# Designed miniproteins, single chains, continued (5): the designs that were tried, part 15

Each design is a single chain, and the fold is of that chain. pLDDT is the mean over its residues in the fold that is shown.

## One batch from the design tools (miniprotein)

Design m16490
Fold by ESMFold2-Fast:
Structure m16490 (fold): chain A 56 residues (1-56)
Amino acid sequence: SAAKERQQQIQKLVSQRTALSLQYIAADLEGRKEEAERYKREIEEVDRQIEALLAS
């Protein structure tokens, strides 16, 4: 069903966000500023995608 497909997409994005958040924290703590900024941008894009799916 469309609802099940949407839920699976959200679950996948949430898992990706969790992985990116952990990588961001590690990069930030290690002073890897360029990598931390890249992960932050990727998290923002994933958040935008999750919000779009939740609004549908």
Scores: mean pLDDT 88

Design m16491
Fold by ESMFold2-Fast:
Structure m16491 (fold): chain A 72 residues (1-72)
Amino acid sequence: MKLSKDQVLEGVRELAADLGADEEQIDRAVAAAAREDDPFEAYRAALDVLVELGILSEEQAQEMLARFRDEM
């Protein structure tokens, strides 16, 4: 099923919270995703922010992107 941008923004918020991100870090990741029109690029932008904040490793972000691609 094709995920909408709004569903990606919700998923990013839940993912960041589950990983122990604080409200400011969650808002930053969601804001980065919101700047992208494509759902895949939105998810990538959010993961890039989480890697920059040290919440995710680059390897974890790469695995999550691959799984998201398969679910689209």
Scores: mean pLDDT 80

Design m16492
Fold by ESMFold2-Fast:
Structure m16492 (fold): chain A 83 residues (1-83)
Amino acid sequence: SKLEEYIKSLPEEKKEEFLERQIANLNAVRAIYEAARDFVEKLDLPESEKARLLAQLDAGIADTDAQISKYEKELEKLRKEKE
C-alpha cells in the first residue's frame, strides 16, 4: 500500500513520530464523528433520513477505528523491534 511504502521511506527516528501523529489525528477525527452522531440522534428528523445519516456516521467511525488499529499495530511492532 502507498501508506506502507511511505512509512518504509521514512528515517527510523521519524517513523514513530509519524505514527504517533497519525494516531492522534485519527482520535480527534473519531471524536468529531462521535459528537456528530450524538447530535444527529437528538434531531427531530424523519426516521429514514435519521437512519441514513447515522449509517454514514457509523461507517466513518468504523473506518477511523480500523485506521487507528492499523497504525497502533505498526507503532507497537516498531517499538518492540527497536528494543
Scores: mean pLDDT 84

Design m16493
Fold by ESMFold2-Fast:
Structure m16493 (fold): chain A 80 residues (1-80)
Amino acid sequence: LKDEALEHLIRAAKAARDAGVVEATNQAGKAILSLLDGDYETALRYAQKALEIAEKAGVKEAVDHLRKAIDYLQKYIEEK
């Protein structure tokens, strides 16, 4: 779950970066750092912000990976 969330956040950040959406890339990066620090609730909030920006920008690859990352983060929070 943690490793799967991290992989999807990294892929989302790369997709947003390649599309030139700096704001989505920055929010996904903050989600990655929060996840590595063990702060799953903060990681979820940044991932949700990145998703909103990516959806508005139409970056489908980033949107798909952010949705998957959010699902894994929510499942991990529910298991605690």
Scores: mean pLDDT 85

Design m16494
Fold by ESMFold2-Fast:
Structure m16494 (fold): chain A 59 residues (1-59)
Amino acid sequence: SLVEKAKEAVKVLHAAGFSREQILALMRKELDPAKNPELTEEETEEILRAAEEVLDSLP
């Protein structure tokens, strides 16, 4: 699922040394409605929430 892919991407970026703020900025850029017209606002919010929950569990 897109949620699971987002969680994995967040973990990879964190392991690569990106900050929480950098990772969230990259996620928001990738989930831009202009780039992803097929994604609903609800799906975008679910993906971002899942990413933030993973980041909140990391130092």
Scores: mean pLDDT 78

Design m16495
Fold by ESMFold2-Fast:
Parts: sequence; C-alpha cells; structure tokens
Structure m16495 (fold): chain A 78 residues (1-78)
Amino acid sequence: SRAQVLALLDAQEEAIRKRAETLPPKYQEEVKKKVEEIRARAVAEIDKATTREAMLQAAMAAIQEMTKFYMEVVKKAA
C-alpha cells in the first residue's frame, strides 16, 4: 500500500537524520534540506504510480539518492 511504501521512505529518512547528528550543524542542515527535497519528489512520484511495484521503485530510488548525498556530505565534513 501507499502507506507501507511511505513508512519505508520515512524510516530511512529518520535513520539518515539520526546518523547526521554526528556532523557539524552546517552539514546537518544541508542533509536535512536535501533529504526533504528528495522525499517531496519521491512522494510526487509515488502519487503518480499506478502499481505498488512502481511506488516501491520510486521509494527505493529516493532512498539510494538520500544515502549517496549523505555519504558525499560525510566526505566533505572529514
């Protein structure tokens, strides 16, 4: 269902935000802002999807993008 797919997306967003708490405040805000932008795009794609498989693909693509961005910020902060 849409609710289950959104719950997966929200759980991953929360995990990334929690991990980002170890970064300096500037980078925490950068991660938060980008993750919120990615989530908004993912929700729009999920709402356009006509199948559960398409919704899941949109969520997984967003999770991958969030994780990649987080890792790039971690490298900049080091």
Scores: mean pLDDT 85

Design m16496
Fold by ESMFold2-Fast:
Order: sequence, then structure tokens, then C-alpha cells
Structure m16496 (fold): chain A 80 residues (1-80)
Amino acid sequence: ASDEDISSLGVMLLISGIADVKQANSITEGLLALKRGDYETAKKYAEQAGVSLSALQEALRLLDQGNLLGAFKVLAKDLG
């Protein structure tokens, strides 16, 4: 996934009202950490956002497939 796709996902979560600013920023940073292979940082940001690490991993997998809406739905389910 591109950094732009990750940022777009964060913006979608924020604008939809599913995530507040802190949650959206933490999800974005967590996905960027996963993209780098930094699982410890990703876990920290997942906990800050109130999502599971597995939800971040599945969201990144879906973004890598070009499935932005699928990634959104996975994170929205964990947040709601």
C-alpha cells in the first residue's frame, strides 16, 4: 500500500465519524509501522486507536490489494 492510500483511509475514518482525530492518526501511524515491519510500534498505535493488531494487519493486506473500502470496513467494525 502507498502512504497516500494509508492517509486516505485515515481521512475516510475521520470524515465518516467512525474515528476521532487521535484514533485516525494512531491508525495511520500503526499502518505505516506495519508497512515498515515495526510490529512493536504498530501494536502500540493499535492499542491507542482501540483496534486489534490483527485488524490493522488485515486492513494493510486489503490496501495492498487496492481494496480501500474493505480496509475501511475492517477498521470500522473494530471501532464500533
Scores: mean pLDDT 88

Design m16497
Fold by ESMFold2-Fast:
Structure m16497 (fold): chain A 85 residues (1-85)
Amino acid sequence: MKEREIARKAAEEIAEEETRELAKRFGVEETEELRKRILEIVLALADKFLELRRNGGSQEEAIAAQKEAVEKMVEAVKEEKKKQE
């Protein structure tokens, strides 16, 4: 229970920082919609890592999940940039 709460809080902090850095890198305004999208991606990745750790899973599965999350975050930033133009 506490482990999941700590992981969720860490994911929220990571999502906030990732949103800030990606928005700055791509020259987009940090919007609430973008923050929410990135938070959902990071939370899904954190949940997947906890599942793999507890129920067993391969390093390949963990790497695949991380790559997918990064791709989704970049796409979210690109979509937000298109809306701001």
Scores: mean pLDDT 78

Design m16498
Fold by ESMFold2-Fast:
Structure m16498 (fold): chain A 67 residues (1-67)
Amino acid sequence: MEATEEQTRAGTEALREGGLEPPEGMSEEEFGKNVAEAAASLYPELADGPAEEIKRAALEVARANGG
């Protein structure tokens, strides 16, 4: 599923707060968007939830992908 602008922002902020680096060749914003999309797909119960819950889920997905 495509991440919204708010979800992309939440993902990017989660990466910055977690100190997580994007993979080689990927920008912070692009990595944040991909993490937010993955979080929304893995935790569909949070898709309509507060942005803070999406941000938390995005941080967990980012950590699982290597930190």
Scores: mean pLDDT 66

Design m16499
Fold by ESMFold2-Fast:
Structure m16499 (fold): chain A 119 residues (1-119)
Amino acid sequence: SRQERINEVEGKIVRGEEVETEDIIELLEELYRAGDLASMLLLLQRLKKLNKINDEIIEKIAELLGVKKEDVREMLETGIASKEIVEKLLGEPAPEMSIAEIVSEILMKRAEEIREKLE
C-alpha cells in the first residue's frame, strides 16, 4: 500500500494532475517513519525534476531530519547532501555524498542484511 501511494502521487504529478502539498508531505512523513529513506530520497528527486518542490516540503524534510532548511534546499538543487544530512540518513559518521550514493549505500546495506539472514 505504501508503494501504491508513491506510484499514485508520482503518476498524478507526471500526468499534470493536481496533487495537494499536504498529501505529498503526509507521504514523505510516512516513508521517514517507516525507515524507507531510499524511497523518500527518490520521491524528492522526482519532485525536484518535475518542479514540484516548494518551501513547505523543504521545511518538513528539514524538520524530520533535524537539519537546516538551507542544507535541504542545496541537496535538492545540487544532488549533493551535506555531511550533516548524510549522517542523519545513514545513522553513522559520513562525508558529504550525492543522493545517488546515499540511496546506493542504503540499498546495499539492506541487501547485506537479507543475505546474512538467509545464511
Scores: mean pLDDT 81

Design m16500
Fold by ESMFold2-Fast:
Structure m16500 (fold): chain A 118 residues (1-118)
Amino acid sequence: SKEEVLRLIDEALSLVDQLKEWAKTLPDKELREKILKAADEVSEHLRRAKQAVEDGNYEEALKHLQEARKKADELGKLVREAASTLPLNERFLLETMVQLLKNTIDEAIKKVEELIKE
C-alpha cells in the first residue's frame, strides 16, 4: 500500500540520520565529509521518492528509490572503510545498520513496483 511505502521511506531516512550522527564523531575530516555527503545524497533521493509517492507518481518514486539504493551502496563502502579501525561490536552494529538501510529501500522498491502493476 501507499502507506506502507511511506513508512519504509521514513524508516530508511531515520537510518541515514543515525549514520550521519555517527559520522559526525569521526576524527578523519576528509572521510567524515565524504560519508556525510554520501548520506545526504541517499536522503535527498529518499525525500524525492516520498514526495512522488504522496503525489501518486509511483514511476518517479521508483526511479528515486533506485538511485537511493545505488547511493546507499556507496555510503556502505565509506562506512565500512571508516569502521575498519573500530572495535568488532561497533563495526558489526554499523554494518548491520547499512544492511538494514539497503533492505528497507529494497522492500520500498518492491512495494512501489506492486503499486505500478495495479
Scores: mean pLDDT 90

Design m16501
Fold by ESMFold2-Fast:
Structure m16501 (fold): chain A 96 residues (1-96)
Amino acid sequence: LAEALQAALEAAGLSEEELEARARAEEEELARETEEAAKTTTARELADRARAALAAGRLAEARRLLDIAARLAQREKDEATLAELRELAAELAAAL
């Protein structure tokens, strides 16, 4: 784990083991959402939805959709959508 992240979480009263457990739970949740999305939509459609959410100022929703879309695009080997998602991630970072 990154030293800065460990120091911040220790200051918050969390142990390294607790941080790892939380990160693992978040990863499992994201994996489940990606599997569910794969059944009903494509990475491109999720990227379009993320862009719309960003334009509407829904930054948390845009970030979540970006994360799922990036995983789905990697799975689909959709290089064009991955490039669009990188640009969108930069726009989201600038908006935060």
Scores: mean pLDDT 73

Design m16502
Fold by ESMFold2-Fast:
Structure m16502 (fold): chain A 87 residues (1-87)
Amino acid sequence: DTKEVRKLLVELIEKVREMSVKGAPLDEIVDFFIEGLEKIKAVSKDPEIQKLIDEMIEAAKRYKETRSPEDAKRLEELFIELQKKLA
């Protein structure tokens, strides 16, 4: 079900971008992103994709707490890896 996972990820990123452009607080954007990732994980049947989503959720939670460049970079790296697996 890679097609469904890809569609939901694109929709999630578009909504996150829209929230950012409208000036939503970082906490709201991150919480929305985590909720979206959990929904995508629930429809994925690929254990490797599920593992990446779990790592992204943990990285997003860390970034929300720390706001550190290192945690932001980790989240970005995981996102790029997920996109490559869905391409």
Scores: mean pLDDT 84

Design m16503
Fold by ESMFold2-Fast:
Structure m16503 (fold): chain A 65 residues (1-65)
Amino acid sequence: MKQEAIQKGQQLGQKALQGQDVTDDFKKETKELSEKTGVPESEVRQWIEEGASQAMLPVALERAA
């Protein structure tokens, strides 16, 4: 679900602000949500990135994927 992916993105954005390794988390969450929903990873990735942007995280998270 898109809303869930956005929420995951927001959580990853918060972790990145705390200096956590979000690249690994981003990849795992994208794969897990893709498997759970049947949505392609590329679409789930976009939704997670949207959530991370809402957390005011620089687009470094997008480039890390």
Scores: mean pLDDT 72

Design m16504
Fold by ESMFold2-Fast:
Structure m16504 (fold): chain A 79 residues (1-79)
Amino acid sequence: PKGIIEVRVETVEKAAALNIRVIAIANQYGASVETKIDGNIVTITITADSLDTTRALLEAVKEEAKRIGAEVLKSELLE
């Protein structure tokens, strides 16, 4: 299962900080994460062995993005 989330952050520094936090969150769930940073846009791809874990991770990342004031542009859960 794969989750994809795209967020807009206020600054490039904030994008880098979000990337570090997302990696930490993924490690806690035993999942893998790939991030792409293009200016103020951060695209996060989450991969885990179960749909439940992927969904929980996607939700945790969305909450983290909102906590730092980022705008969630896209969020998708794939089987």
Scores: mean pLDDT 79

Design m16505
Fold by ESMFold2-Fast:
Structure m16505 (fold): chain A 55 residues (1-55)
Amino acid sequence: SRIEEQKRRYEESKKLLEEQLEKNPDASPHDQAALRRGIEGSEDNIKTLEKIIKS
C-alpha cells in the first residue's frame, strides 16, 4: 500500500539523517540541531503511519 511505502521512505530518510550526523562531527550546533529535528520529524511520521496501518 502507499502508506506502507511512505513509512519505508521515512525510515530510509531517518537513517540517512542519522548517518549525516555521524559523518559530520564538525557541523555547527545549528546544523546538528536541524538534523536532529529532521530525525525526530521522520520518527513522528513513522509512528503516525504505524497507527494508521494497525487500525
Scores: mean pLDDT 82

Design m16506
Fold by ESMFold2-Fast:
Structure m16506 (fold): chain A 70 residues (1-70)
Amino acid sequence: SEAEERNERSIERVEELARRVDTPEARFLREVLRADGEKLSEVMEKWGLHSSAEVGEVSNRAIAIIRAAE
């Protein structure tokens, strides 16, 4: 529960960041943050990603790019 609550707060913070701008990085984050199962597979195919590790790497990069542009 506490871990789920921390994860939800982290997702909410990134969602807020992604809502402030309209860039490819923000669009990717809006699609991926709450994607699971079939939806995650669709997002991965759309963005040319091949693994969960790559999704994590691209997500972290997208967050860094948005923050650097502030």
Scores: mean pLDDT 78

Design m16507
Fold by ESMFold2-Fast:
Structure m16507 (fold): chain A 102 residues (1-102)
Amino acid sequence: SEAEEQRSLHMHLLLHEATREMLSRLLEEGREVDLALLRALLDAQIAIEKNIAKISSDERVRKLAEEGVKEYEEAKEIEDSREMLRRIAEHEARVVAELKAL
């Protein structure tokens, strides 16, 4: 139903907004960011996005999830924690904007 489609989009938007909040807190705490911890968080996000890509009925949502997997996998190769955080934050901002436009 249209209501189920809207609920799915809302849940995906909330997940990305929650990720943005977490990244913002990591940046604001002012302590050195652990690259291994960041990579573990990205692994969790990759697993979530892979699941969204499998279960979502909306092709646009599936494509965003698949793109997210690629972006997070590429971000894991970054050796500077601040650069990694900026790249992920930019991706999350873009995804939130695209989900809101759906």
Scores: mean pLDDT 78

Design m16508
Fold by ESMFold2-Fast:
Structure m16508 (fold): chain A 56 residues (1-56)
Amino acid sequence: MVEEIKEEAVELALRLSETQSPAAAVQAAATYGLDQGLSNDEVSEAARRAVEALRA
């Protein structure tokens, strides 16, 4: 479950990056993760994955 939410957050960041800045997209994904019950550590890892995916 936690891993699915992290993956959803990364996908959300990639989707939002089509219309928003990468920073705004990652921030929105982090907020989504927190709302879904991720810990601060888990949100940090999801944000890192999103940044790496957007950089590629």
Scores: mean pLDDT 79

Design m16509
Fold by ESMFold2-Fast:
Structure m16509 (fold): chain A 64 residues (1-64)
Amino acid sequence: DDAKLEEIYARLVAEAKKLGVEEEMTEFAKMLAELVKQGKLSVEQAESMGQAFLDGKRKALEKA
């Protein structure tokens, strides 16, 4: 596996754990990683989508 993709995955899951959405992020990140391996997404696109998911969850929790 690409080391950069693994680093991004681990970081996103760790941040999601702090927000209480670790399982959702883990499932989403695995889907993104599969799409990258299938050539349907770039690593950069997967990182952007994962960050957007996390940012959305964080904003919802901080506003509440």
Scores: mean pLDDT 77

Design m16510
Fold by ESMFold2-Fast:
Structure m16510 (fold): chain A 62 residues (1-62)
Amino acid sequence: DHQELAKGGENAAKAGEEAKKAGDRAMARTSAYQGRLTAELAKEAGDEKGYEAGKKGAELGR
């Protein structure tokens, strides 16, 4: 579901931002990995919004 991929990417981005604020490096790394996977799946599915959300999650959790 393309909407679920976009939501997953947004959730990863939020988790990454919160982890960064808390200084939780392990959580930030996990969120980055989830964001990257979501972006890859969304790109293969042609879900532009999911791809952008996942990409943002990957970058923010880094």
Scores: mean pLDDT 72

Design m16511
Fold by ESMFold2-Fast:
Structure m16511 (fold): chain A 102 residues (1-102)
Amino acid sequence: QDANDQALAYAERAAEHAELGIKYLEKGDVENAIKHFELAKESAQKGAELSTDPAAREAFQKAADYFQKAIDAAKEGNVEESIKYARKALEYARQAADILRA
């Protein structure tokens, strides 16, 4: 498995944790949501490190930035803002996956 295959796996992992984090926020479980957004951010950062494609690397970096904003908003009690940032991060994680599949 090459570096791009590994980066794709991290994009998929980031998306999965983002989806779980959003579901936890919708249920009012802020602590578990933050945990999943932290795992999603770590996966996005690792994907960026492994990506040789500049567009994929940029998408991963944007995903990580938005996951951090989602974490910060959740910690401040801004649940709606956190979900909005998490969805934006999910879009970028999916974009990175699409680039790596091409």
Scores: mean pLDDT 90

Design m16512
Fold by ESMFold2-Fast:
Structure m16512 (fold): chain A 85 residues (1-85)
Amino acid sequence: MEEILELARRATELLQEAADALDAGDKESAIEYLRRAIETLEELRRKAEEALSKSKDPKEKQLLQGIIRQAEGMIERLEELIEEL
């Protein structure tokens, strides 16, 4: 769980850097930060899937399934954003 939270924080920081780069008109830096955010979210998803496979707590399983779904949705939206830039 601690690793998942750390990855979530890193992804948030990378998304903020991407937003700042877009505001500055630096599309190249924005794309780099967005790609790094996608990689971080993919790692987060893998860690959440591993935790889910080991969990015996129904509430923890529900939380991890939610995290996986949210990460997958964010990855898809960020990939679409890069294609539009």
Scores: mean pLDDT 87

Design m16513
Fold by ESMFold2-Fast:
Structure m16513 (fold): chain A 91 residues (1-91)
Amino acid sequence: SELEAHLRAFDEAVREAAKGLLTSESVANQYRSRAMNHALQAGAVRGEISEATKLVQRFGDTFYAARQGTPEEGVEAILKAGREVLEALAA
């Protein structure tokens, strides 16, 4: 389904964003943006755009916090935040 496709793309982008923290902040930011876009599209498919926007904002805040710690701590935080968004949008 369209929802499942966006949720899969979101999950893949979150994993790549997390890997990006170990390689390149630019790569991490690119995949962060991709993940956020797919989360918003999943929210639109569900008719929950307002909730998806709030989830995306919290996910973005996690990237800011991740930049202040070690890359390893940042990877853990991003993967955790991604799981929370995925669970909320998957119902």
Scores: mean pLDDT 84

Design m16514
Fold by ESMFold2-Fast:
Structure m16514 (fold): chain A 82 residues (1-82)
Amino acid sequence: SLLDKFTDEQLELMEKDVKELAKSLGLPELSDEEAREIAKEVAEEGLRMKEEGVPSEEGLKKLYELAKKKILEVYEKRKKAE
């Protein structure tokens, strides 16, 4: 797995970043499981972009948009479950 290239500490930091982004989007706090799943997807995409030679600035913008999309998908699922 591409995730094997990340340390546990790096993944934990990404989980915190995902939770903070969700708060900025008006979501209540994400569960640890929801944040971890999003962090893993963002991390795997980031590694793919790096291996494909995507410039860091372009890659970071795309990863931000991906994280936002995944967070909004969690929010949509929560709204439909109500």
Scores: mean pLDDT 76

Design m16515
Fold by ESMFold2-Fast:
Structure m16515 (fold): chain A 98 residues (1-98)
Amino acid sequence: VEELRRLAEEHRRLAEGYQAVADHIKKANESETEEERIKHAQAARDTLKAVGLGEEGDKVAQEIINATKEQRAEIGGKFYKEAAEHRRLADELERLAS
């Protein structure tokens, strides 16, 4: 039971992290200036590093800065899907632990 709760907490943490990254990508895509886009790209990088995905952080930031609006929407959509999957796993593990 404790192992399932710990694993659920880890998936919940990853879901929150991926959701925050997706939200920063959305804000970057809504930004009218390059400076504002860079700020949101850096926030997405820092969020990934905070959840233990530092190796992806710098790559994602660069992708956000260099992408078109359509490409940013697609990248953001992928992170939203990842967040939803980790949330689903967390919910399932919490149910099994009960």
Scores: mean pLDDT 84

Design m16516
Fold by ESMFold2-Fast:
Structure m16516 (fold): chain A 89 residues (1-89)
Amino acid sequence: SMDQEIYLTALSGLGFEAEQAGDRETLQYVGKLIIENSNDPEAVREELAKLGVDPEAANLSPEELKELEERLKKLEEEARKKLAEAAAK
């Protein structure tokens, strides 16, 4: 579905930003969400393990979770706009 593709694209973007910032807690949380929304959760888990990320260790405060949800929402809007532009040939 388009919503699933947008969400996974946004999660990938958030994960990339977290990796660039060295934010391991955000990487763990994003990894957990990608696994939960993946068609192959085992392959995702293996890839995260190679990066030293443990999704089961994700423990964000309610405030940190709210900030990440706001950032994820912005990334979803950006992904949605890009898909709309690609469709408007």
Scores: mean pLDDT 77

Design m16517
Fold by ESMFold2-Fast:
Structure m16517 (fold): chain A 59 residues (1-59)
Amino acid sequence: MGAEGVGAAVRKLIDAGMSGAVAGALAYQDGAISREGAERAGRLTGEEAAKAAEEDAVG
């Protein structure tokens, strides 16, 4: 899955009512982003959290 796919997945989870912290933790558990990326997403909300996860997935 490309970086865009990771950002879209995180956004979908947030749109479903999950926090950036939960969505980021799920992406980390799936191996899509780093632990630091998940922590960064957890400090953000909505689109910013999804963007942070997408940026981390690029490496």
Scores: mean pLDDT 76

Design m16518
Fold by ESMFold2-Fast:
Structure m16518 (fold): chain A 88 residues (1-88)
Amino acid sequence: DLEEFLKKLEEEYGEAAKLLARSMAEEAKLSVEEIEEYFEIRELIKELIKQKKPYEEIKEEVKKKMKTPLATLDEFFDYLAERKEKEE
């Protein structure tokens, strides 16, 4: 259930995350599992940056966590940043 997932996401990450996830599901046609993976990876990256991990370690940890063959993580983040800007 997309709406139930979006509500949970809003509670964990805020309204902007919910709008982003809705755009990913409706426009990019990503599954709930793919969207959940994205937010898990985003939080992992934030934590690793906070721990001052080098970029190469962050890449390896993300690669181990990814279940779907997404385009490069940078391209995905750029896509999502553009979506957030359009939601204004």
Scores: mean pLDDT 67

Design m16519
Fold by ESMFold2-Fast:
Structure m16519 (fold): chain A 64 residues (1-64)
Amino acid sequence: PLEALLQKIKDLVEEINKKISDMEKLRERYRKEAETARAQGNEVAAEHFESEIEKLDKEIEKLK
């Protein structure tokens, strides 16, 4: 039935939106960690978190 199909589409959209939201929250967390590491003079840790942000950005783009 059409109604069941529409509900499944809505459920999938909600799952994708939740996943994007979770990834955006993780990205913000890594951004703060990178800034803290830079402030502490830990360039290796800062570069690591910046690399993780780049990976998250690519994954978010794939979901949009």
Scores: mean pLDDT 84

Design m16520
Fold by ESMFold2-Fast:
Structure m16520 (fold): chain A 71 residues (1-71)
Amino acid sequence: SAALEKQKKEAYEQGYKLARELLERGKSVTEVMLELTKAANAILQKTKDLDLSRAYLQGGLDAIREALKKE
């Protein structure tokens, strides 16, 4: 469904932006992971959609990986 693909893209972008904002505020990777996990669990409980929850987490993880690979 085009609507589901749009929702997954939006979830990914939201997770990415949250992680980036928290890292810019000086939060540790551990603190960012905790906040991402809480938000992903809230999405899962509200929507009952594992794919949306996973897309959100993937967005956040990609932001963290980009920050850690800064050479």
Scores: mean pLDDT 85

Design m16521
Fold by ESMFold2-Fast:
Parts: C-alpha cells; structure tokens; sequence
Structure m16521 (fold): chain A 93 residues (1-93)
C-alpha cells in the first residue's frame, strides 16, 4: 500500500543516516533535509514500513506514519513498539 513516513527532530547527521537506511528498502523514495527531516514513501509492506519507522525512532526522531485512511504518531515510543504499532496499523487498513 502507499505509505508515507516522516521523521522530524533529527540532527543533520541522524537524518542522513536514516535516509541511507530507508533508501536500502526496496520500493522506497527518500528525502532528507538539512533541517533534520526525513521523508520515506512508497508502496510498502507493513513489515518494511515498520522497519523504517523503528529505525527513525531509534535515531531519536519524532515519527508519523500516514496512509489514505489515517495516520499514526510514534513519538515517545521505543523502536520495537514503533515497529509493532506500525505493522498493526497498516494491517488494519
């Protein structure tokens, strides 16, 4: 499904590392900014989206996952919680 994942509140270096990781996931388009924002979007499986979201949270980002049906805010979660909540959210779409 079409998924958009945005991480904010990162340092420039954290955003660049996160963008590199997200770019390694097949089917994802990635944008990173000097303002510490990373956007990852594509036709992703729940597992692929969960891996990206969990990684962004592991870098200290405030992360939001969105689809046509809604959005999920992952701020303050552990990387594992972020991954699992993202998977469950997308499986319910």
Amino acid sequence: MQVNIVGTGLTREQAEEAAKFASSVPGVSVVATSAGIVGASGDLSPEQAGEIAGYLVSKGGNVVVSVKGGSLNLTGLSPEEAREKTIRFLESQ
Scores: mean pLDDT 80

Design m16522
Fold by ESMFold2-Fast:
Structure m16522 (fold): chain A 86 residues (1-86)
Amino acid sequence: MEEQVKAGLEYVRKLAEETIKLAKEIGDEDLIKRANQAYDEAVEAAKLPPEEALERVQTAASRIGNIYQEAKDKLEEKKKLEEELK
């Protein structure tokens, strides 16, 4: 249980870091804020009893996954526009 919470928190951290990198390339400050919020929620959730921590960390992981997908989609759109400007 505790190991699963730590694994989930690490997953959220890594995905938030990758999302922030993509958001910086896009220039989307809102994505950066949303990624940081998801990570902060996971960090606070990890302080709860293991059963509650796991459920809330999983929720944060789902949320950051959605934000990461939005960032990837926006980056793909930006790259297509940059390719057309060549």
Scores: mean pLDDT 82

Design m16523
Fold by ESMFold2-Fast:
Structure m16523 (fold): chain A 84 residues (1-84)
Amino acid sequence: SALEELEEKLKELEAEIAAETDPEDRRLATLILEAQRALVEGDLARAEALRAEAEALVAARDPSALPGLEAAIRAYPAALEAIA
């Protein structure tokens, strides 16, 4: 289910954030983590706002550190659509 997939991605992102040393990549990862947490909690308005902020950052720069972060960013819109 979409919720179970989001919960697993949330745990993966928490581990990646803990290992991330680049402040810009950590900021982006934190936005994605908070957006996915909002989705799991059913706060769709907050999830949409955080997603938009993350997309703006991606448009301005590419995340440089974590392949999992790039995958999470690409997957996030589909997960949001599945729940919304």
Scores: mean pLDDT 65

Design m16524
Fold by ESMFold2-Fast:
Structure m16524 (fold): chain A 94 residues (1-94)
Amino acid sequence: PVVEIVRHPVFESGADPTDPSRRITVSQTDVYVDGELVARIFDITRDDSGGDTRVLHDVHSGETLVVDGPPLPREERERQISQQLQEQLALYNG
């Protein structure tokens, strides 16, 4: 299978309603396997001490996983997503 990673432009979601001094920036990455959309990744960056949150949506199962983690360079995020999908595909091919 061919894994393709498509990154969308970064956009600001605006201020947090509970703290209007905070800004939230969201970036979206779509993951395709053999031309089919299998997952969407949202990286949410806060300009406060709250850190970054990653949200993974599995298109086939409809499940959403929220993961807190440090901000990673684009290439590292794409590598991690590709690795997770390759591991899942290997289970079906064995």
Scores: mean pLDDT 62

